# Designs tried in a protein design run: designed miniproteins, single chains, continued (3). Part 25

Each design is a single chain, and the fold is of that chain. pLDDT is the mean over its residues in the fold that is shown.

## One batch from the design tools (miniprotein)

Design m8899
Fold by ESMFold2-Fast:
Structure m8899 (fold): chain A 67 residues (1-67)
Amino acid sequence: KYLEEGKRLFNEGKYEEAIEKYQQALAVDPQNVEALFNLGRAYAKLGKYETALQYLQRAAELERAAR
């Protein structure tokens, strides 16, 4: 539910509100790779590239650990 609300807000250009919803999704499931990936995308849209990379790296690490 939070993840889908975040995606809707992102598509509307409401990146800060999208981040809030994606963080709520992570509070429910801290290993939610899709939420981590979407947080990275949203921070990149805000020009916060260092923060974006941290979330994207975390998502990649969790995907590798699933092997």
Scores: mean pLDDT 84

Design m8900
Fold by ESMFold2-Fast:
Structure m8900 (fold): chain A 62 residues (1-62)
Amino acid sequence: SEELIEKAKKLLEEAGRLSKEASELDKKNPKSKEAILESASLSVKAIKLVVEALSLLKEAEK
């Protein structure tokens, strides 16, 4: 389904944004416990979006 592919693309784009935000937080505040936890949280959110996107792409193959 074209709709599933488009949804997957948007999820991957959002995951990319979250990964970039996490990387920037780590670079600006490398010794902050709060920044480390926030960066890790953003990375986990990005991974979840990638997993969802892969599931949609697999569904689109049916």
Scores: mean pLDDT 84

Design m8901
Fold by ESMFold2-Fast:
Structure m8901 (fold): chain A 103 residues (1-103)
Amino acid sequence: AERAARFAELQPKFKELGITRVEFRFLEPVDIGGGNADVIGDLLYKLLEAIILATEGKFDEAEKRYGVKIERKDGVITATASGVSPEDGRTITLEATATLKPP
């Protein structure tokens, strides 16, 4: 509920910043249900907030604040975040790729 409300607040900001597309990818196979759902939701939120800061040129701030790795190349921002599954203790790594509108 709270994360869904936060996500809705971010959507207009994406358009304002020229973000045309955001895609998510798991780097390891993961069950998206059960106790993993909360970890995945936290990772999604961190990646979206970090992408907003990165789009504003605040790469170091985004990486430090959200514990994510950020790369920018050719109008694309890639952010990577990891957490630990409460179900089995395995690493969950989520990658977000944001595409920017050309100038």
Scores: mean pLDDT 76

Design m8902
Fold by ESMFold2-Fast:
Structure m8902 (fold): chain A 58 residues (1-58)
Amino acid sequence: KKELLEKVKKLVEELSKLYTEEEQEILKAIYKHIEEHASEEGLENAIKGLEEELKKRK
């Protein structure tokens, strides 16, 4: 679980560099919610979604 959270954190940090300040605040709030409430499956799904979004925006 900790390794999955670390991957989500890194992807969120990478995406935040491509977002506006307002969008970064929303992204941080989403990450905090995931960190506190997501199951292991939820973390894996979040990683997939964030990787796809990063690939699309880079």
Scores: mean pLDDT 74

Design m8903
Fold by ESMFold2-Fast:
Structure m8903 (fold): chain A 104 residues (1-104)
Amino acid sequence: MTPEEIAKYVKEKFGGTGLDVELITAAVLKVAGLDIEKANLKDPMAEKDGKLSSIVGQIVLYKVTKDASVVENPVIRELLETKEKYGSLLGNPEAREILEKAGL
């Protein structure tokens, strides 16, 4: 997702709900501060900045929205349901810092 796609999605989904659309967008973009525009998510377990940023961005979107539809990748959806796979992301110091900033 590009920053513009995230902002558009959050506005379309939450613009009439009374939730802080700007805060939700800012939280996702801050977590995905590792060049989200270059992220090509094909292998969610790959330890590369762009792919990791995309994975973390989708996790934060799911946590904030509670909406599984934001997690289009079935492997990331499985990762969210499996503590062992989620724990492997926390083994990476950069991923840990990003998740801590997201309040995860």
Scores: mean pLDDT 51

Design m8904
Fold by ESMFold2-Fast:
Structure m8904 (fold): chain A 57 residues (1-57)
Amino acid sequence: GISANSEEELVELKRYALVLLTQVKDKEVAEKLREKLEKAKNVEEVGAIIEELKKAI
């Protein structure tokens, strides 16, 4: 729906980031990015973490 689109987008991006996190080979990098993802409060922060995750796969 139009209402809560920002919250829905954030949840979906976090789910996508969690899926990418499971594909990261380096356990240290995966743990660091997982912690960043837990602390991320908005779409921009999650997007930056997804970009780092794609580099780590």
Scores: mean pLDDT 78

Design m8905
Fold by ESMFold2-Fast:
Structure m8905 (fold): chain A 69 residues (1-69)
Amino acid sequence: GIKEEIEKLKKEAEKLLEELGKLGMPQDVLEELKKSIEELFEEAEKTGDVEKLKYVLEILKELKEQLKE
């Protein structure tokens, strides 16, 4: 169901944010990303639309690749 999909995406987002922090992303940028993602999760729970969350997770994956040595 939608709740299970949102929980999966939330876990993926939390893991990506942790990895970005370990790769040297500044704390202030990480806090802003975390807040934006939390707002998107609240929106997804209200609307049932997870497409925006999936798109943002793809952006975070791209940021991770750019921060790799």
Scores: mean pLDDT 80

Design m8906
Fold by ESMFold2-Fast:
Structure m8906 (fold): chain A 80 residues (1-80)
Amino acid sequence: SARERELVARAVGLAIRGIGHILDGDYEGARKDAEEMVEIGKELPPEVQAQVLRIAGNILENAGDYETAAEYRARAEELA
């Protein structure tokens, strides 16, 4: 739907912003962006939510949050 496309675009924007924060050394900003994209992802179909969780997990791992990254990846595997 149009609403799902809007939410996907917002999640992608947050992923790009999170990567930008990592490149700038702003690991707290990257963690907040990853957490926000996962919250938006809860409104998306399970297969898309799994992709959001994997991307957010990668951002968190690069920001040094290994525990939450592992949690997000485990949740992604359960979904798809």
Scores: mean pLDDT 88

Design m8907
Fold by ESMFold2-Fast:
Structure m8907 (fold): chain A 59 residues (1-59)
Amino acid sequence: GAALRALAARYGLSVAQVEGLMTLVRELPREVAVAFIQHELGFSREEAEELVEELERLL
């Protein structure tokens, strides 16, 4: 919905990428999800942690 599109725009991601990350955050420990986002998307630790917190709020 609108929340996923807004989050995607904020972090420069596609909606499909955000949906994939929501599944990842649901299935993996937080620290593993943060590390994955840093490695795959090139985000800083702080940006990855903020994104994970935003995704957790949508779950």
Scores: mean pLDDT 83

Design m8908
Fold by ESMFold2-Fast:
Structure m8908 (fold): chain A 67 residues (1-67)
Amino acid sequence: SEQDELLREALEGLRRYLETVTDRELLERLLEALRAAIEQAKKAGVSEELLKEMEELIAEVERKLAA
């Protein structure tokens, strides 16, 4: 679907951006935004595959914050 394609592109862009981000405040804000986004995505019936990619992205942000 158009929504799934848009979300996939957004997740790819965000993943590349996260490789460059080290600022803790920005990472914390991003984590909050991603958690809110995944809850909305679950309610909207987004595919399990994309939800898994979102969860993996959240885990990457959490790993950066733990370092």
Scores: mean pLDDT 80

Design m8909
Fold by ESMFold2-Fast:
Structure m8909 (fold): chain A 100 residues (1-100)
Amino acid sequence: SMEEAVERVEAALLAAYLALAASFPEDDPRFQAFRAQLSAIGARLREALEAGDEAAFREEVRRLLDFLTQTYEEVRDQLSPAEAARLEAAIATLAEVLAA
């Protein structure tokens, strides 16, 4: 359902944020850039939901998946095994939402 998809996407976004926040100092320019991008995607996801626009919602989930996949490949060697697993789980969840 759309409600379940929303809950899963919100959980994945939070998990990704927490994994990155645990791995980088808050004043690291890379973390600031990741936080800004996640915030922007989160705002657009909320806009799509408020508009009832399922197509726009799915497009923003795709953008989030692409962003997290690229970020993971860029920073995975800087993540602890636990934070890497958290980011991988978030990526898998977003892929599953898009496949439904």
Scores: mean pLDDT 88

Design m8910
Fold by ESMFold2-Fast:
Structure m8910 (fold): chain A 70 residues (1-70)
Amino acid sequence: ITDEEIEKLEELVKKHPDDPSAYINLANAYEKRGDKEKAAEWYQKAADLFEKRGLTSTAEYYRKKAEELK
C-alpha cells in the first residue's frame, strides 16, 4: 500500500463523507500497511455511519474489527 493510494482513499472520504464504504476502504489500506491504530479509527467511523443508517449488525461487525486492532 502506497501513500498515493491512501491519499486517494482520503479524498474519497472527503467527497463522500456519508458513505461508509469509503471509510472501510481507507481502514483496510491502513490495516494492510500495519497501521492498526488508524485502521481501528476508520473502522469505528464506518461503524458509526452504519448505525446512523439503521444497519446495526453491520455496525457491530466493524466495531469488533476496530477493537481487535487496538
Scores: mean pLDDT 81

Design m8911
Fold by ESMFold2-Fast:
Structure m8911 (fold): chain A 113 residues (1-113)
Amino acid sequence: ELPVSFELRLRVEGDTLTVTATVTNTSDKPVQARLVVEDEEGRVLAESDWKTVAPGESATLTVTVRGLAPGARVRVRLQYKEPGEDWKTVAELVVDAATGGVLEARSLAEPPP
């Protein structure tokens, strides 16, 4: 079972994309969380600050990407880290930067049928 649940929200204003994640720690250990936004080549465009989420608590992460070209695609990853473990991706979205429209979505919280 995943140690976190989450909600992702996207907002586009001109050439600026804002991604907000609300992360809830469903485990009995502290979890660190971050948002990473990459271009189609895997180059990091923006990263949120790391937040430590205590057991049973929620935290909000925000990341903003500016100067996006019309029709550009960006990959948004929500990642978490348990004590002593590496970063793991819990959600991945491919987003059209002009509309904020989600083109592809993957989540480890819902295994494919």
Scores: mean pLDDT 78

Design m8912
Fold by ESMFold2-Fast:
Structure m8912 (fold): chain A 57 residues (1-57)
Amino acid sequence: SEEFERLGKKYGVSVKSVEGAKTLLESGWSQRTVAQLLSKGTGLSLEKALELVRELA
């Protein structure tokens, strides 16, 4: 997805990480929980992970 590539480049994370975050959001996981998982998995700060997750929601 062009959107996943854009967000991956903007936040310095893999396209697969962005796609995984979107899948969790669509599965009903909270934005906070998805951001925490993304932060732990990628090394992105929680603040930046929350910004990314808000753009996906």
Scores: mean pLDDT 87

Design m8913
Fold by ESMFold2-Fast:
Structure m8913 (fold): chain A 76 residues (1-76)
Amino acid sequence: MIAVEIEVDEETAKAIAELGPYLSKSNVEEKVKDPEIKQKILEIIDEAVKRGAKNGDFIKFKKPDGTSVIVKLIIE
């Protein structure tokens, strides 16, 4: 089940997709090279949790072109 939908830019969506099928703060810290994109994704994780996303939930990231990236949230 998709717990939260978040709109993102193309660059942020690409960075999230490159992390693979799961999204966690440690994975973002280790693998995202751009400090600005890293901070943005960390803030997005916090927003998803604030909106009610829990460990193991799926988040849908909507791109400006109408396509989506879906990843499983891992809360550490």
Scores: mean pLDDT 81

Design m8914
Fold by ESMFold2-Fast:
Structure m8914 (fold): chain A 94 residues (1-94)
Amino acid sequence: MTEAALEEVRRAAAAVDSADPAVRAAAVERLGRALREIARHGSPEDLAEALRAVGAAMARADAETREALRLEVTRAASLAPQEKLEAAAAILEA
């Protein structure tokens, strides 16, 4: 369910600024996995909410973690239909 994936994004996003590098790495991997599920199977609204959470996490993250999150966003975007990406972008701009 994309609801469960969205909750995973929120939980993982909260851990990306952890003092423990292993916790940060696990959070990025977990977030990437959930984001890819939302990109493939979620609504544009779910994708927009997930991307908003990732953006907030990037703002709090160190440079290495921020780059890792950027790569995960790029991977997820490659899995979403163009129409879904455009709709999610429009929601984020609003």
Scores: mean pLDDT 85

Design m8915
Fold by ESMFold2-Fast:
Structure m8915 (fold): chain A 92 residues (1-92)
Amino acid sequence: SLKEELEKANAKLVGAEIAEIGAETEEKLLGKKYEEEAKKALEEGDKKKAEEYKKKLEEAKEEAERRKREAEELKRKYEKEYEELKKKLEEE
């Protein structure tokens, strides 16, 4: 039924919103962790370990940016799907 399709579209939208929040949270947590580890390594004179954590920080930022883009695209797609289904339900 159209009502069941609307409920499924809402579930997809909620899932995309959770994914977006998850990507933002992971970026903040991993970013802080790797920045602190890199700083600590530099203070201890371990330049090689500091370079390793800087690379992990860069990779984590790139991955988070990719995941955010994917989540935002899905959210936009599912918001449109939800609104279209909602209009159809109101007309029936």
Scores: mean pLDDT 83

Design m8916
Fold by ESMFold2-Fast:
Structure m8916 (fold): chain A 77 residues (1-77)
Amino acid sequence: MSDAERLEELMRREGARVLEEVKANPDLSREEIRRLLARGVARVLEEMDRLGIPLTPEVLALLSRRVAELYAELLAL
């Protein structure tokens, strides 16, 4: 599995967790949603370090895109 594929799997799992938390609390403010997303991203970065996934330009670009997509999805809930 490539580093990009491993990051995508981590983002998919963490994204699902954050989405479920926001869905369980539909009255959360945009600020609270941003804080939940920030904590989720921090967990992904910790897991990347633990798994030895390097912060290559490809991995950073993918992380940035997936975070933006997740934030848009969270705001659309």
Scores: mean pLDDT 85

Design m8917
Fold by ESMFold2-Fast:
Structure m8917 (fold): chain A 89 residues (1-89)
Amino acid sequence: LEAEAEALAAALSEADRAALEARWEELLAKYLPKIEEARKAGDEETVKKLKLEAAREAARLVGEALRRAGASEELAREIERLALERLLA
């Protein structure tokens, strides 16, 4: 399943990869400053909440990219779940 997802990701067109990279850049720009501020404030609960929110959005971006590459809804959903677990580990 993971190897199949990697193969599908490798099959993404240059345009699809560029779009995914742009969305990841937007995601990082949105969450990294907020996480940094919460860390400086010593607010560990807010840091955990922001990391969870960012991880969920990141997993969704991966799922959307897979669907655009022609993956089934079942495969995309399973990879989103695995990506979320990996990002939270």
Scores: mean pLDDT 73

Design m8919
Fold by ESMFold2-Fast:
Structure m8919 (fold): chain A 119 residues (1-119)
Amino acid sequence: SAARERILELLDRAIQLAEEMLKVAKENGLSPELIEELQRVIDLLRKAKEAVEAGADPETVRRLLGEISDEIARVFELLAREYKEGKIDKETYEKLFDLLVEIANAVGEAQRLVDELLA
């Protein structure tokens, strides 16, 4: 379906952005806690993609996207904490924040499309 193809495109985009964010975080020496949380986001995004490709029911995909959104919220909190504690400069913070907003937007659009399939 067109919705399924769009969800897969959004998940691929989110994975690409999250991998870029992980690379920037590692290159700038960010905390192991933030790096581990970014890895969890990537792993869950890949699991959601595999579920969509396997033709899992929309309710299963919705649950996985919800888990991803919860982990993204945790990454926002960790990133803000590291900036507040002076562990990263403003330029690095803004770059990572912008990447995370794009990831959150892609996941949010995928959630909206799955909710339309359940309505």
Scores: mean pLDDT 90

Design m8920
Fold by ESMFold2-Fast:
Structure m8920 (fold): chain A 82 residues (1-82)
Amino acid sequence: KPSPEELERDIAEALLLITAGILKINGYTKAADVVREAAPKITDLEKASRLVREVLQATDAASSEDEAYKRVKEIVEKVLKE
């Protein structure tokens, strides 16, 4: 039914929405909102996978929710500009 391109977009969005859910459960609500809002804008699976890895690593390294939010916002803005 779906084209390979539609399937790739759906998988990319699903990965980012799952990541946003993980961040929210761990208390990174602001960072989760940034990822969730970006999810429909990132259609490339490679970019989505890279964003997931960088976001999870950045939040693990952050000492506060505000630090996590700033780092995640920078990562998302960089990927969206590519």
Scores: mean pLDDT 83

Design m8921
Fold by ESMFold2-Fast:
Structure m8921 (fold): chain A 77 residues (1-77)
Amino acid sequence: MTPVYLLRTDDPAATAEDLRAALRAAAAARGLTIVRESEPLLTPIPGTDLALLSVGAAAVDADGRPALIVVQAVVPA
């Protein structure tokens, strides 16, 4: 099973660049080497004025095993 590291932020003003910075810092702290960053995804939350902002990356650990890392924030839509 591929490990998935899911991080949440509680900053409603978070931008895609803020989440990318957090993702890169989290990957470095875990000894992961990022091989590909995804484009930011903004997913509306039905029935609200909010959206889920997500940034992800494919990474490898020190043993070359695949890992996924995702950072998310709930932001105004």
Scores: mean pLDDT 83

Design m8922
Fold by ESMFold2-Fast:
Structure m8922 (fold): chain A 75 residues (1-75)
Amino acid sequence: SSIKAVAYEMLGLAYEIEGNYREAANAWKQAADYAKESGDLETAARMYNKASEMYQKAGDTEEAEKARKLAEELA
């Protein structure tokens, strides 16, 4: 597994617990990008879906849709 993907996943979880949804979404997206780069497409898809959820909670509808589409491409 990508160490960077794991690090950003932990950061995303931390921001989500604090209710910092925009920062959480950005961290989950970074985690997904690194998972995809390492060839872990299933993990990347799950992380992009999580980023989409966090962007939606933050009110960033456009970024949420982009992240959702990235997850769909990897399914």
Scores: mean pLDDT 88

Design m8923
Fold by ESMFold2-Fast:
Structure m8923 (fold): chain A 55 residues (1-55)
Amino acid sequence: SAADLAALRAALDAAIKRLVDYFKEQGYSEEDIKDFEERLRKLGDRVLAERAAAA
């Protein structure tokens, strides 16, 4: 359902934010963090698209 997909997106967004905050604390560069975040966002969008297609 749309509500299930919205919940999954929110969970993915929260997980990505936590991971980004962790990498900042570990001293990774802003460029490395941005690249990693972008890759995770693209992966998340793919997962959401596959879930929507499977429903």
Scores: mean pLDDT 83

Design m8924
Fold by ESMFold2-Fast:
Structure m8924 (fold): chain A 106 residues (1-106)
Amino acid sequence: SEEERRRRREREERERARREQRREFVRGAPDLLLSLTDSAIEAERRGDREELDRIAETARLLAETLEELGLPELAELARRLAEAAREHSPVEELERLREEFERLRQ
């Protein structure tokens, strides 16, 4: 039917847009995470709790974005990062998350 063809086309367009959004995000994420890692290293060294709390909030929002993009394994790593940042030790989890994004980019 004409209506069925229209619905299929709209679904295909939405799926294509989501795939492109995922590719763009995965491509850019390692550079963003590297900058965040540098900030985290300095914040941990200085005991900057405000910056570590900001990193935790950034990681929480990152987890939500990754879930919406259909990347649940990365979303779980971002949730672990948020927990580690709340415990004021995010560096190892930031490095793990960056390595997984680099793996997906290859």
Scores: mean pLDDT 83

Design m8925
Fold by ESMFold2-Fast:
Structure m8925 (fold): chain A 66 residues (1-66)
Amino acid sequence: MRSYKSSLLIYGTLVLSGKPAEKSNALTDASEEEIEEAIKKMQELEGDLEKVRELAEESRRELEEL
């Protein structure tokens, strides 16, 4: 459980690179589906965060005019 950063970095790099890491497909077919769903949910969350950020920026600009 040491080097938690390395695990996150590897996962982040794989997601950003678009690599599925399908080395263990034969053993973990079910896990592959769950991983794909998790990736899709993360993409949706990132989209929501960007939307909220844009709305916050716009609201801030409107308030500054006051």
Scores: mean pLDDT 61

Design m8926
Fold by ESMFold2-Fast:
Structure m8926 (fold): chain A 55 residues (1-55)
Amino acid sequence: MTEEEKEKLLEELGKKLQEKIKKSKSVEEAFKEIAELAKSINEAGEVFAALAESS
């Protein structure tokens, strides 16, 4: 991944988090979806590290 792709990925994650919150029918459902997304990122340690560096 290039730096451009990493920045785009970070922005996409932010958008997804906002969409999950907005589209959720309850806070608990939104939290579960966010947690699932975070779990996927954590499993892809390489991607997660790149995002942390971008922050």
Scores: mean pLDDT 68

Design m8927
Fold by ESMFold2-Fast:
Structure m8927 (fold): chain A 83 residues (1-83)
Amino acid sequence: SREEAERYWEQMKKYLEEAEKAAEQGDAEKAIEYAEKAREYAGLAATYALHAGEPVEEVVERLREVEERIKKVLEKAKEIKEK
C-alpha cells in the first residue's frame, strides 16, 4: 500500500541519516550497518510504491538518490578503516 511505502521510505531515511552521522563520528562499523539497513528499507519502499501504482520514474529517482548517499557513506567508512 502507499501507506506502507511511506513508512518504509521514513525508515530508510532514518537509517541513512544514522549511517551518515556514524560516518561523521568515525564509526565505520555502525555506518556500514545503518547503510545496509537503509538499502534494505529502500528496496521494500520501492516494491510497495510500485505495487501501489506510484510513477516508476519517481521511484527510480528516489532509489538513485539513496544509493548515491549510501555510496558516499561506504566510501567514508572505508577511509576511516584505512586510518
Scores: mean pLDDT 86

Design m8928
Fold by ESMFold2-Fast:
Structure m8928 (fold): chain A 71 residues (1-71)
Amino acid sequence: MKEEAIKVLDEAIEALKKGDVRTASRLIQEALLLTKDNPEAVKLLEQAMTALARGDYDKAIELLKKAKEVV
């Protein structure tokens, strides 16, 4: 469960580095479902989705890395 969330977050970060925003968005949604009982992770992932919507991919990657630290 924790290991699955970390794997999904790593895949989302790699997708963003490749410019695959669609795949990254889907993976962040999967991470939200895996971490629904962790309010700190949920907040960071919601902020990452907002950064993606604004086109701020560097900020989204930063937030995904922070989410990995709290899952």
Scores: mean pLDDT 85

Design m8930
Fold by ESMFold2-Fast:
Structure m8930 (fold): chain A 59 residues (1-59)
Amino acid sequence: SSQALDLLREGAEAVRAGDAERAVRLARELKSMGYPSAAELLVEALRDAGLDEAAERAE
C-alpha cells in the first residue's frame, strides 16, 4: 500500500540520518501492519549501515 511505501521511505531516510531508534520503530510498525517484507528491508538497511544492535531489535 502507499502507506507502507511511505513508512519504508521514512525508515530508509532515518537509517541514512543515523537515527537508528526511529528506523527500529518504523520497522516494527510495518510488521504490525502486516508488511514483514518491508520491515525486513529496513533490518537489512540497518545491518548495511553497521547498526547491528538496532537490526536485532527491529526483528
Scores: mean pLDDT 85

Design m8931
Fold by ESMFold2-Fast:
Structure m8931 (fold): chain A 76 residues (1-76)
Amino acid sequence: HMADRAARGLRIVAEASKEEVDRLMKEAGLTDKERELIQRILDAKEGKRSAGAGNGEADTLFNALAKIAEVEEKRK
């Protein structure tokens, strides 16, 4: 279920260190656009700027978060 995986990915991004998220993004094979959206969340987590997906970017963000969750699930 895409929404469940995206929610798990968001939790991972929120709770993990910046270094761990960067590693997961590389392993998940995220596109430059997907990485940009995840980076906006990391910047917001640091309190620097309000992060959000623009209109039409929500699907790309959910796909990126789902890919991160899938990679984390496969790691031991």
Scores: mean pLDDT 72

Design m8932
Fold by ESMFold2-Fast:
Structure m8932 (fold): chain A 85 residues (1-85)
Amino acid sequence: STVDRIKELQEKMEKLDEKEKKELIIEEAERIAREVGKKAGVPEEKVKELLELLKKALEGDEEAKKELQELVERLADEVRARLAA
């Protein structure tokens, strides 16, 4: 499950330095986002946009952090609407 993958990611992050943590976060976020995106019917281009914003945000881009938050909230609302139907 996605929850189990997040838990495993948290355990791995405790053992890594900051650079290794960022790389692991990006790799696992890509796997989770693609898997969840497919299950939730999120277009691949939106998943790619989310991952590109995540990479920029992790590098300290404040504008990318804001755009990432807005995109995540929008996609979460779309997913909730579909699950409620």
Scores: mean pLDDT 69

Design m8933
Fold by ESMFold2-Fast:
Structure m8933 (fold): chain A 107 residues (1-107)
Amino acid sequence: SLEDRIRELVDKIIELAKKIGELNPEMKELTDQLIETAKRLYEAPLEERPELVRQMRDLVAQLIKKARELYEKTKSPEAKEAYNLAVEISTLVDEIARLVEEALARQ
């Protein structure tokens, strides 16, 4: 179902975001905000989901930028891994956006 697929994607986003925060504590504030927004998407009615997806996209863009800047400055493997994980999260958020858009188009 749509709800099951969104749940799988959100659970994966939460898992990856937690890993980013563990690898780079400096990013924990952003990852905590992303986790909170992802959890809210679970509980949100369909009509409210586009705004939550937009918020998630903004947070992911901030994570990608911060991880890139950390890696360029430090060359740390942890910052490089955070960058790769943030890019993966971006792909998962885009999939949620597509599923939400399709569901709204059916109404």
Scores: mean pLDDT 89

